Designed miniproteins, single chains, continued (4). Designs and how they scored, part 93

Each design is a single chain, and the fold is of that chain. pLDDT is the mean over its residues in the fold that is shown.

## One batch from the design tools (miniprotein)

Design m15427
Fold by ESMFold2-Fast:
Structure m15427 (fold): chain A 86 residues (1-86)
Amino acid sequence: SGNDLINQAQSGGTSLVNYASGQASTSSPSDHPSVVQQVNDMMTQFTTNVQNQGNSSTPSTQQQLQQINDQTTTNVTNQINTSQSK
């Protein structure tokens, strides 16, 4: 159901953001580039899954899934960006 897809996407997004934040807090500065790559790979998988879930959904469910994806990718990117030392 659309509700299950939305709940799954939201849960997955929250887990991904928490994972990115946790890695940023526990990793040494020398590990940041590899952590960034790992999190980006996970974010790509999340986006692909959300897009696939939306493929057979109603327009309303598709819109909500897109919003969750956009919010999640923005939050993850922000966590990574603030954790990077140049």
Scores: mean pLDDT 72

Design m15428
Fold by ESMFold2-Fast:
Structure m15428 (fold): chain A 105 residues (1-105)
Amino acid sequence: MSLEELVAKLEKLLKEIKEIVREGKRNNLSADTIVKEVAAKLAAFWNEVAPQLTPEQQAVLEQFVKRAYDAVLEGAKENLSVEEVEKKLEEILKETIERLKEVEE
C-alpha cells in the first residue's frame, strides 16, 4: 500500500469515527455503546490495512489505533464535548501522518 493511499484511508477512518461520536452524543447513546462502535471500526480498519504494511508502518498504525481508542474512551467517561474529542482525534491523525512520513523517508 502506498503512503498516499494509507493517509487517505486514515483520513476517511477519522471522519467515520467523528461521525460515530457526533451521532452517539446527539442520540444520547451510552458511553459504552459509542466506545464499542469506535472499537469495532478501528478493529476492522486494522484487520484490512495492517497485513499490507511494513513492520515500521504497523507500529505507527498500532499507536494510532490505541491513541484514538483511548481518546474516545476518556471523552465518553469524562463526558467531554464532541468538539474536544474531535480536536484530540485530529491531533492524533496529524501526528500519525507525520510519523508515517518519517518511516517512509
Scores: mean pLDDT 84

Design m15429
Fold by ESMFold2-Fast:
Structure m15429 (fold): chain A 68 residues (1-68)
Amino acid sequence: MIEVEVERLADGKIVVTIRIGDEELVIVADSAEDAIAMLRRMRAHYEARGDAERAAAFDRAIAAVEAM
């Protein structure tokens, strides 16, 4: 199961939590734009490695940040 949670902190920082089974990744970025840039780089990395499940998780995270 893939779970994505996005939170905007009081100082404007964005926290993205991605859970894939028992794996958890937390990304902290100074802005939504920085968060999207980080997530796109990570998605491209996993896609290039053939890791479709992780690539899909990052696609969901990007969509969640863009929906804020």
Scores: mean pLDDT 84

Design m15430
Fold by ESMFold2-Fast:
Structure m15430 (fold): chain A 57 residues (1-57)
Amino acid sequence: MSQEELLRRAEGALAAARALGRPEAEKYATISVEHARKGDVEAAEKYLRLAEELLGL
């Protein structure tokens, strides 16, 4: 997955977590967004998976 695609997915997960009131998923999605923005693709993917799993995605 590209850095751009990771960032879009992480921002989507963050928006979903906020809309659904899921604070733990919001925390991991936020961390994923920060890592994706700085180009840390491996960390971004790890935290995105955790956020998506908590959201049932």
Scores: mean pLDDT 84

Design m15431
Fold by ESMFold2-Fast:
Structure m15431 (fold): chain A 58 residues (1-58)
Amino acid sequence: GEVEKIEEQLEKYLRKLVEEKKLSVDKAQEISIKARELIEEGKSLEEIKEEMEKLANE
């Protein structure tokens, strides 16, 4: 469904952020939890990716 497609895209995006920014396991987990929360709140893929990027840069 639509949610599964969003989850797949966000998983790929998180993996990209982990590799490119050398994120710790703890930071990756934090971003993953936040992304899932935003999916459940009905945020768009674009909004979720923006928040993930912001957290990855902290």
Scores: mean pLDDT 81

Design m15432
Fold by ESMFold2-Fast:
Structure m15432 (fold): chain A 98 residues (1-98)
Amino acid sequence: MSVRERLEELEEETEELEKEFKEKKKEVEAEKDLEKAKEKLEEQIERIDEQIERADEVLREALAAGDRETARRAALIEARLTAYRMLAYELLKEIEKK
């Protein structure tokens, strides 16, 4: 698979992850069982971390190839995923305080 094709897959998967995060955030906020709420968030954080690693690989390969546009787009995906990871950890902290 080309670096460009992997980028396009990452962009689609990141959009789905962002949609899933919004839905899971609502589920977690509505969940009365704090342990289940924590487990749902930890699963989401793991998926975000895996996607960040894949985006970083695409970024590194694009930079090595001199593909500036693919590198820029991969960096934006990493930034988006990092923001969602921070939001998930903040929500996890709120659950742990209860």
Scores: mean pLDDT 83

Design m15433
Fold by ESMFold2-Fast:
Structure m15433 (fold): chain A 62 residues (1-62)
Amino acid sequence: LTPEQQAKREAEIAAFRKEYEETREEWIESLVERLGFSRELATRLVEMIEDITLETLERRRW
């Protein structure tokens, strides 16, 4: 890979991570506000959903 291609890829990954982190935080806040969970419990629940989603995608391979 050229340095330019690598830099572009890293920038795109960083932008995607930031967007995903913002969405993830919105989910955590929603769980805290609606269900009365602590932020720690809400974070763990989101992590479990992420793990289940990843496993489902791996099985489907799309």
Scores: mean pLDDT 74

Design m15434
Fold by ESMFold2-Fast:
Structure m15434 (fold): chain A 89 residues (1-89)
Amino acid sequence: MELIREAVLVGARAAMILLKAAVTLLTAKKEGADPEKLAELEKEYEEIAEKAERAIELADKAVEAAKAGDLEEARRLLEEAKKVLEETE
């Protein structure tokens, strides 16, 4: 079932974007970046985390809908997950 595979890949991509944002923030913090720069990166991380978590949630729901045989709902959720993911990139 292609929809399940696409949903899993969308979720994985969202997780990778979140990881990159986390690594960027942690690296800046360890290297003693200015407090203003750290505050900016923390705010950016929070925004990315909210969007990435929503994309992962929508992708998970798409997988469950596809497993239940509701292919129309699965496609709708997958498209919404992709849109949220694009806003994160």
Scores: mean pLDDT 84

Design m15435
Fold by ESMFold2-Fast:
Structure m15435 (fold): chain A 56 residues (1-56)
Amino acid sequence: MKEEKKKELIEKAVEAARKGDGEAVIKAVKELNKISPEAGEEAAKAVEKVVNERQG
């Protein structure tokens, strides 16, 4: 139940990062942090990978 919502929000954060929508990224990460700190950390790492991939 909670895991499915967590995965969905992580995907939304990654897609928003690809589109350059910083507001949507912040929104998704905030919601993930409310579900679990670990989920928020996972989303932050995924977003960082997308940003680094575009830079290098």
Scores: mean pLDDT 76

Design m15436
Fold by ESMFold2-Fast:
Structure m15436 (fold): chain A 60 residues (1-60)
Amino acid sequence: MELEEEARRLEERARELKEEFERMLADESADPTKIAATAIEYIGLEIEAERLRREAEELE
């Protein structure tokens, strides 16, 4: 149960960061370093969420 809830929270956070990343890509004045950092962060959260989802499925 906790793993599924944590995965959901990470998925939601990754979704928010992905939206922010897409907005930064549309903004020609955005700092490329910030764009790269945001992409790395949301991708990392997606990978972690997938791992937690897989672990939760093994417990069922």
Scores: mean pLDDT 79

Design m15437
Fold by ESMFold2-Fast:
Structure m15437 (fold): chain A 86 residues (1-86)
Amino acid sequence: GKEELRQKLLEKIGEILRLIGEIIDLERRKKELEEELERLKKEGGPKEEIEKIEEEIKRLEKEIEELEERRKELLEEMRKLSKELE
């Protein structure tokens, strides 16, 4: 019945909240690395260190994109479940 749909909705909400937390943490880490990258470029730091940070930023961007995609999918599933409860 409707109770099973409500339980599924609550589970999806829990997953979305976890994904939002992970995205926020990754975005904050990315921002810290971008600030460090700007500092190293201004100071004429080692090219190898600059390239390593640029690679890490690209990795974080890809992870954020994958989590944002999954968040969108879960939100659409949640909208479907919410509509069935109306």
Scores: mean pLDDT 85

Design m15438
Fold by ESMFold2-Fast:
Structure m15438 (fold): chain A 105 residues (1-105)
Amino acid sequence: SVIEENIREAIESLREIARLLEENGLHELARELRELVRRVEEYVKEGKYEEAVKVLREAIELLKSALPEVKKRMSEEDYLRYLLRLIVAGASVVVVERQLEREKA
């Protein structure tokens, strides 16, 4: 399903971000992000895609708010990888939201 595939893509991108955060000493942000990913996976197992998307949006906002700290702590290469994964996660969430709207119509 389009919903399941895009949620999977978002989860994979967030997991990569968590790894980059951990490798760069941002341990608390990595821990908080991993907890949000766990909540997303729990909602997905229950078929609660609207709730999963809300938690994904919370994760994206957390990562956006952390941009100044991340840029200061990461190499240019790691920061670009962080930005790319954040963009992919955001795009995947938009696709899920639009598909959920279509299924209600």
Scores: mean pLDDT 89

Design m15439
Fold by ESMFold2-Fast:
Structure m15439 (fold): chain A 77 residues (1-77)
Amino acid sequence: MKKEKIEEAEELIKRARELIDEAEKAEKEGDLEKAKKLLEEAGELLDRAAELAAETGDLELEAKVALGYMYYAVAKI
């Protein structure tokens, strides 16, 4: 159970980072509406990953979530 939650959270973080990268590309192309939608989806995935990390008490996973939020925060600016 705990290992499955860690794997799920890691997949959520990975997908969020992919969405953030796609949002940055959309922004460079001038598609600000697409960029906003992708960032909103990425934020939701990171929030879900944070919940799973808290449930597991895994400090390495919590650190990965924190890095995901930092990546998100830079892209949102």
Scores: mean pLDDT 83

Design m15440
Fold by ESMFold2-Fast:
Structure m15440 (fold): chain A 61 residues (1-61)
Amino acid sequence: SVEELVKEAIDAIENGDYEKAREIARKLVEMGVTPEDVVKIAIKLGKPKAGVELARIIREL
């Protein structure tokens, strides 16, 4: 699911695994997920800072 991928990407960011985070970000983009969608999901997961960073990664793809 989109939510599980966002969670996995956030976990990767928090662990410093930016290569994995970028790979998951590409999958999210292929699924039509927007940076705004990612931020909203990350807020629900209690990870707004990591969500903003993931959204930035998506915008830079």
Scores: mean pLDDT 86

Design m15441
Fold by ESMFold2-Fast:
Structure m15441 (fold): chain A 57 residues (1-57)
Amino acid sequence: MVERWALHMTQEERDKLTDEQMQALMEAVRNGDVETARKIAEEAGAELRFERVPVPA
């Protein structure tokens, strides 16, 4: 079985994102599109951490 990737972001970093950027980032994470999520976070000046963990359905 293949495990999913989970992205970690602090609350203060989330506050830096606009409502629109937050929605786009969440959608990218939901899709497993790590590259898009990273790009959005970088553009907003937020720091992303990549971790491999089992994500509950």
Scores: mean pLDDT 67

Design m15443
Fold by ESMFold2-Fast:
Order: structure tokens, then sequence, then C-alpha cells
Structure m15443 (fold): chain A 67 residues (1-67)
């Protein structure tokens, strides 16, 4: 179970990176948050924190573009 959660988290994290590269900020935020939830469920707190930091960074970029 933990290994399956970790693999899914990695997949969603990679999809988040691709969404961010394409300028799909809302999608990137969603994917990073989902990846963080999966890493947290797998007991991978550092990876979950990294994903949440990426989501927050993208969220700030989105807020800047909204102005």
Amino acid sequence: EADALRREGIRLGQEGVEAHKKGDYEKAIELYERAADLFEAAGLTPQARDMREFAEKVRKELEEKKK
C-alpha cells in the first residue's frame, strides 16, 4: 500500500511539473496538492512538504498574474 501510494504521488508530481511548464497553474496546484496527500498517506513527510511548497509557489505566481 505505501509503495503504491508513493508511486502514484510521484506520477501526480510529474504531471504537476508538466502542467506548470504549460502555464496551467490551477491544474499544477491541484496535482501537487494531490501528490502531497498521497506522500503524507505513505508516511513520506519530506516529499509531501516539497509538493506543498511547489503548490504554494505556483499559487503565488497565479496571484501575481491575476493583478
Scores: mean pLDDT 82

Design m15444
Fold by ESMFold2-Fast:
Structure m15444 (fold): chain A 60 residues (1-60)
Amino acid sequence: MKGIYIAKKDYVARDPRELTVKKGDKLEVLFEVSEDEYLARRLDTGQLGLVPKEYLEKAK
């Protein structure tokens, strides 16, 4: 799914492939990598990484 998502809670990256996000951060979701993870890009920095789906919700 491609679109803008908002972090609904804080998540701290556990490895270099993951993004650290704070509640309210906006990310562009590029695609689904697994059943529980998205590949996303931070809108503020352009940094790419994996984020658990449960930490993100689709922005309108």
Scores: mean pLDDT 81

Design m15445
Fold by ESMFold2-Fast:
Structure m15445 (fold): chain A 92 residues (1-92)
Amino acid sequence: SLSRLASLVAGAAIAGVAAIETGNPKDAEVARQLFEEVARLLEKEGLTDYARGIREAADRFYEAVKNGDREAALEALQEMIRLANQALDALS
């Protein structure tokens, strides 16, 4: 369901913001796992380039939170959200 995928993207984005606010690597891991679920669902739909981009950005996001680089973490989160929204548009 497109609506289910959109809800998952929203939940992943909220988790990402929370991880940036706390600076806690455990919260960043929760966000990374939610974006991995997004990537996995996109991969099943044949959107493999979007899935790869989200996974790469999620790895950068996790490292940025772990290192206390709030600016880099926000940039990586915005990239994950951008790619996910473009993929949702491609499925519409």
Scores: mean pLDDT 90

Design m15446
Fold by ESMFold2-Fast:
Structure m15446 (fold): chain A 78 residues (1-78)
Amino acid sequence: MRVNVTITGLSKEQAEELARKAEELGGVAGITVGKETVLGISGLSKEQALELAKKAQELGGKAIVNVDGEKVLELEPK
């Protein structure tokens, strides 16, 4: 099972904090900074991915979780 999380709408500093948490959980994280900050995370379990997606939403970001290429969750900013 391949689980991916895409997070947007966070500051660079917030994205770096979530990237570090993802890596501590055994995942792989990448950050692209341009017109917006995009954080991509892979290699996590579904449960870990959902937890990070909720944390991103709490920080004011948008999160999308895909499992095996299918979108299973989309969280809009609060």
Scores: mean pLDDT 82

Design m15447
Fold by ESMFold2-Fast:
Structure m15447 (fold): chain A 83 residues (1-83)
Amino acid sequence: SKELGKQRDLEELDLSNSNLTSLPEGVFDGLISLEKLDLSNNNLTSLPEGVFKNLKNLEELDLSGNKLTSLPDDFKLLKNLKK
């Protein structure tokens, strides 16, 4: 949501086990300080293009336990990601 995108100082976000089937475009655009994102154990089948584009400080991303068939092209631009 647009409200979530205003949390510029947020470093960790746990959205695991939340029955998510999709993510809205730009949902993480304001989370420029985010270092950890847990999206595990949802029902995600796809991710919107550019969903991670502003997560330049992201070190940990957990997408396990979803139904993803592909990752968006901007995933390759996450330079600080340990996985």
Scores: mean pLDDT 75

Design m15448
Fold by ESMFold2-Fast:
Structure m15448 (fold): chain A 100 residues (1-100)
Amino acid sequence: SLMELLERVEELLKEASKAIFNEDYDRLLELFEEIRRLVREMARLTTDPQMRATLENMARVIDDTIERIKAGKLSKLQLQVLLISISGEVFVVRRALERQ
């Protein structure tokens, strides 16, 4: 279900927060690649065009973040801010699913 996929994304975001704190960027990349995969799967499964657009935009932000991490272009603070932003989008998706 979409909710089960979302709950897995939320758990991976908690792990990503720990990876940023520990400056474990190899683990962070692995986590973001899995989050991206799950978000794209959710976008494929949703019948709501607005939710699909939100999820597709989230996947794009994660793609850009992965490339910037690989290039060494993001500070720890910038990674923390991006994680907060992604977590906010996940919260919006959760609220939309709970209203269904």
Scores: mean pLDDT 88

Design m15449
Fold by ESMFold2-Fast:
Structure m15449 (fold): chain A 70 residues (1-70)
Amino acid sequence: MLKVGDIIKVTYDDGSVKTAVVTKVINGGLAIAKDLETGNTIFLTDTGIPGVYDVYDLKTGKSGTGTVIS
């Protein structure tokens, strides 16, 4: 399960790779993270695959895949 402070590797559909930190976990498989480079807010949605999340960047509108790395 995601925890506040978990580091996520984000691979966007355009091939760009970012790292984000989980700032809030919401019951129902939704979490909020912050991109460590840009400061952008990212929504994480549970995919049902352990450690793998759907990602949406609220500022850019880009989607991608997040994986827990630490």
Scores: mean pLDDT 82

Design m15450
Fold by ESMFold2-Fast:
Structure m15450 (fold): chain A 65 residues (1-65)
Amino acid sequence: SPLDEAARRLREAVTQIHPELAEAWDRLFETAPPELLLDVGRSLAQQHPELRPLVEEFEKALAEA
C-alpha cells in the first residue's frame, strides 16, 4: 500500500542517519502505530531537514489510508 511504501522509505532514511540503530528502527516500524511513526519522523526532521519530504509523504499516505 502507499502507506507501507512511505513507511519503508522513511525507515530506510532514518537507518542511513543512525545505522547503529538499524534493529531498533526495524522493530519500531513493525510494532508502532502509524501515528507514532509520524510523530517520531517529525521529531527527527527537526534535526534532519532531509527527512521532511519523506515525513510529508508518510503523512499524506496516512491521511489517505
Scores: mean pLDDT 82

Design m15451
Fold by ESMFold2-Fast:
Parts: sequence; C-alpha cells; structure tokens
Structure m15451 (fold): chain A 55 residues (1-55)
Amino acid sequence: MEALRAKLRESGERNAEFLAERLRERGLPELAERVREGMLATAEALARYMARLLS
C-alpha cells in the first residue's frame, strides 16, 4: 500500500510540474503556482483514499 501511495504522489508531482511549466510558458506564473499546489494536494488526498480502499 505504501508503494502505491508513493507512486501516485510521484505521478501527481510530475503532472503538476508539467502543467505548471505550460502555464508559465503562457505567461500565467501565478496561476501555475496555484494549480501546482492544488494538484499536489489532490494527489495526496487520492493516495490516502486509495490506500484506505486497499486496506
């Protein structure tokens, strides 16, 4: 279960970084930072939820 949490967290971080970079390229750095924070929070919540389902 811990490995799944780590994998989901890592994937969420990579996706957040990718999207944030695209937003910065569009000239939206403030939005990029907020979206990155939101995506990381969502990935963490999803990881906890999945771990609970696999208990």
Scores: mean pLDDT 75

Design m15452
Fold by ESMFold2-Fast:
Structure m15452 (fold): chain A 74 residues (1-74)
Amino acid sequence: MEREILVSLLRMVLGILKLEKAPEEALELVERAIEAAEAGNFEEAAELLRKAAELVDEESKALLLRLADRVLEE
């Protein structure tokens, strides 16, 4: 997946989490994951997404874990 597409997906998920009123700590972790992905630090981005997944509901957790796996496909 191209970096630009991955970053767009991460930004979309951040928007979903904001609509679902996710904890601010989870939102901050996803924003940091976006910055890491934009810099090409995909391993760091995946770790940040997994940390955010621990702070959200079951459906959002599954989504964040799938994104962490996709980030590592680069």
Scores: mean pLDDT 82

Design m15453
Fold by ESMFold2-Fast:
Structure m15453 (fold): chain A 70 residues (1-70)
Amino acid sequence: SEEEKRKLQKELEELIDKAKELIVKNPNAPLIKQVRVIALGGNSLVAHSLSLEELKRDLEEAKRILKELE
């Protein structure tokens, strides 16, 4: 649904902001290269272009990467 897609887009944007903060605080962290890719690829314009399934996949991958850095 459109409401579900908007919710996932917002969650992705929030994870991107968190990824940017982690990059600043710990630029030499393991997986930081993957975090940079998520931060760059998940900007709001790109997220708006993704299907619901693609958004779900990107969110799960972003959550996995960020959890390993916490």
Scores: mean pLDDT 67

Design m15454
Fold by ESMFold2-Fast:
Structure m15454 (fold): chain A 55 residues (1-55)
Amino acid sequence: EEEIKENIRKIVESLSDEQVEELIEFVEEQAKKSKNPEMKEKLEKIAEYLKEAKK
């Protein structure tokens, strides 16, 4: 989990603020449309990590 957070932070640092916002929106949209509960949970967690890593 910590390694995932660090990798997400590095990705966020390599992208512009606008690109990060677009990525967050995309991931949240995919989570809403996901029928698989495990995938939905993982996507929601990724979106949270992206939001926290945003500068």
Scores: mean pLDDT 77

Design m15455
Fold by ESMFold2-Fast:
Structure m15455 (fold): chain A 88 residues (1-88)
Amino acid sequence: SESAEKISDYLRGEIKLSDEELKKELYKAIKETIKKNLPKDKKFTEEERKKREEFLRKKIEELVKNRDKMSPVEFARKITEIAIEISE
């Protein structure tokens, strides 16, 4: 996806993103990954979807806050871990 490519470029040092731009692109990329790998509703209720949205927001905030404490490889792995966990 466009957002996933932009994050990849950011992690390789090819582009610069502010914390707010990075959060926006992370949210889009993870949501796009979920949409590709899950049926529209699967077995998730609206309440479960809201809980997963809250989880996603918290995990993205943590990632961006701790960006400087992680290597690009560790950051990319955390993105994948979040996408997998939310998809479960």
Scores: mean pLDDT 78

Design m15456
Fold by ESMFold2-Fast:
Formats: structure tokens, C-alpha cells, sequence
Structure m15456 (fold): chain A 55 residues (1-55)
């Protein structure tokens, strides 16, 4: 569901900020799958989560 997709997007954001690009990509794909989202939509969720973690 969407809540699980958002959780995975936050995990992807954390992985990306830590420099683990491969882990971030895998988590973004999983976020898309569980949320019924496109990869673009999941990528945007991860980007928003990264901004929230930074600000």
C-alpha cells in the first residue's frame, strides 16, 4: 500500500544520502511495486523524503 511505499522511499532516501546508490535504487523499485506507482512517482517520493531528512 501507499504507507509501505512511503516507508521504502524514506529507506531509499537514507541509503542514497549514505552513498549507497545501488541500495537506494533497489528500495525505490520496491517502493514502486508495493505502492502501485510508476518508477518516476517512486523516485519523486524518495526525493521528497531526502529533502525532509536534510531540512
Amino acid sequence: GLAEAERLAREAARAGLAGDAERARQLTIKSAEVGGLSLLEADRLAARAALELLG
Scores: mean pLDDT 85

Design m15457
Fold by ESMFold2-Fast:
Structure m15457 (fold): chain A 78 residues (1-78)
Amino acid sequence: DAEEALALARRGGADLAAMAAAMVAAGRGQEAIDRLEELIAELEAALAAATDPTERAVLALLLEAARATLAAVRAALA
């Protein structure tokens, strides 16, 4: 079910944001940035290769969540 896959992707994005926030609170903000930059590069490559609409939608949601999380971490450390 495409809708279930999208719901899992949204939950994954929320979990990523929570983990990154916990890392920042623990003084591991630079590690969070490094991990998020690596994840974004992997998601961008996967999205560029994907042709299935559901897969593209899942990857796009995760990529958007990862980019938003990276921006939030960078803002918190500025």
Scores: mean pLDDT 87

Design m15458
Fold by ESMFold2-Fast:
Structure m15458 (fold): chain A 98 residues (1-98)
Amino acid sequence: NEELKAALEKAIAAIEKALEALDAGDVEAAKKAIEEALKALREALKLAPDNKELIKLLIAAALLLIGALIELERGDLEEARNDLEGALENLRKALKLL
């Protein structure tokens, strides 16, 4: 589970980077960080054991990250921030299950 833990920590760090970019008004940097988070989360999903609760948290985080990208394209910065914070909480809960 060390590889899964590393993938989750990488996804969490990328989301935190996206939130910092939004606070700085750098939408392009935020989008790039969300793409990094989605890549790390894809790796986590491949490594995930057959744990229904864990998988649900990872899928919920992925949907929130995709929502954040769509919201940024629409200029809905506050909604994007809320979805990023939601993804972060889901991944922190997932990390606690390891």
Scores: mean pLDDT 89

Design m15459
Fold by ESMFold2-Fast:
Structure m15459 (fold): chain A 90 residues (1-90)
Amino acid sequence: NEENIELLEERIKEDPNDATSWAKLGELYLKLEKYEEAIEYYEKAIKIGSKSDSVYIWYENLAKAYEKLGKLEEAKEYRKKAEEAKKKAE
């Protein structure tokens, strides 16, 4: 949804350290099948919010985006990071 993207872009302009807004933008681009952009936004979310309990979800979605691009080694790497992050959060 274009309106949701605009709202998230405005939030990020006001607070570029809002990892959740970067992750939401990544999710929207993943749904639009824009995998390169989804990867960029999730990487920013992880860089800012690496200690977030939600980081394992971002790693899972990042792995999915890499898999869709045929980058199977990167996808496998991020799935492992997702499992490690989930264990630390629980």
Scores: mean pLDDT 83

Design m15460
Fold by ESMFold2-Fast:
Structure m15460 (fold): chain A 111 residues (1-111)
Amino acid sequence: DPELARMILRNLAALYGVSEETVRERLRAIIEFARKNVNKSEEEQEEAIKKDPLMTTILNAAKKKGYSVSEIMRKVANMSVDELALFIWELLSDIHDPSLLEKVYEGLLNS
């Protein structure tokens, strides 16, 4: 749903005090990170993810919903920016964890 994805991107941008384009660029970077690491072993994927606060946050949220590291990496690698925005919003909406929101904010600020 392009309109719902647009609203989510706007809400994320407003929540973190950044532009919609900054959010889009950060989500594109996450997708490219997933694409570069999707063919690695699960152990190597986890080591790479530890270096990115936003990827670590997404992975931990997805693990709580029953996803494996390799499953989440494959899903993200095949997502559009709009699909990733929807996915992150769905993960965050279920958790309502302030520390998770802070980690997403830090990830958006750092690139």
Scores: mean pLDDT 73

Design m15461
Fold by ESMFold2-Fast:
Structure m15461 (fold): chain A 80 residues (1-80)
Amino acid sequence: NVKKGNELLKKGDYIGAIKYYSEALKENPNDAEAWTNLGEALLKKGLYEGAIKMYEKALEIDPNNEKAKKLLEEAKKKLE
């Protein structure tokens, strides 16, 4: 499911990516990469508040996740 989400994210199918990452996270909610990539799909759709929440989840699991930190800052700037 994460692999399919990654494939769809690369293709620009953000709705499809959101679906597959959400399914993967129901099976394994302790996947910081899946939370981060779900946030990226939401960010690409302009769903900035949702993206922020996903990055915060990723950082609760892996506080040193540089991708999540960078994308969190980008999403916060979009709301300013």
Scores: mean pLDDT 86

Design m15462
Fold by ESMFold2-Fast:
Parts: sequence; C-alpha cells; structure tokens
Structure m15462 (fold): chain A 58 residues (1-58)
Amino acid sequence: GAAAEEEARRRAIAERVRAALLAYGVPEDTAQALADRILSGEISPEEGQRLALRLILA
C-alpha cells in the first residue's frame, strides 16, 4: 500500500544519504545519525538530503 511504499522510499533515501556521506569522508557516527533521523521521520527525506549536501560541501 501507499504507506509501505513511502516507508520503502524513506529507507532507500536514508541508505543513499548514509552511503554518500561515508564516501565523502563524513564520520560513520554522523552518517548513521542523519540516516536514522530520516528513517524515524524526525527529518523529512528532502531535509535530510539537504543537510547531507551541506555536510559534504563543508
């Protein structure tokens, strides 16, 4: 259903964000923390991606 598809999309984005952060040298703890916040719904996927880009570009 739509809810399950939204959860799958959120999880996929969280995993992509984590992988990108690790690839660009962001500490594992920081990458996991941001991914967990996206997955839990504390941060929207788009907000999480925006924060990830800021961390990579900093």
Scores: mean pLDDT 83

Design m15463
Fold by ESMFold2-Fast:
Structure m15463 (fold): chain A 57 residues (1-57)
Amino acid sequence: MSEKEKEILELEIELALARMELSIAKQMGDEEAAKKAEEKIRELEEKIKKKKEELEK
């Protein structure tokens, strides 16, 4: 497995955790935590997309 593949896997794990954080925040009614988790999810999705594009080249 290449270093880029390992990086993508690590980011996908972080994304899964961030989605769980968002779910918990929404269940608890923590709007600040929910917004932070949504922003983190967006950033991770963008990073994964860019790394996958680099892997295809």
Scores: mean pLDDT 82

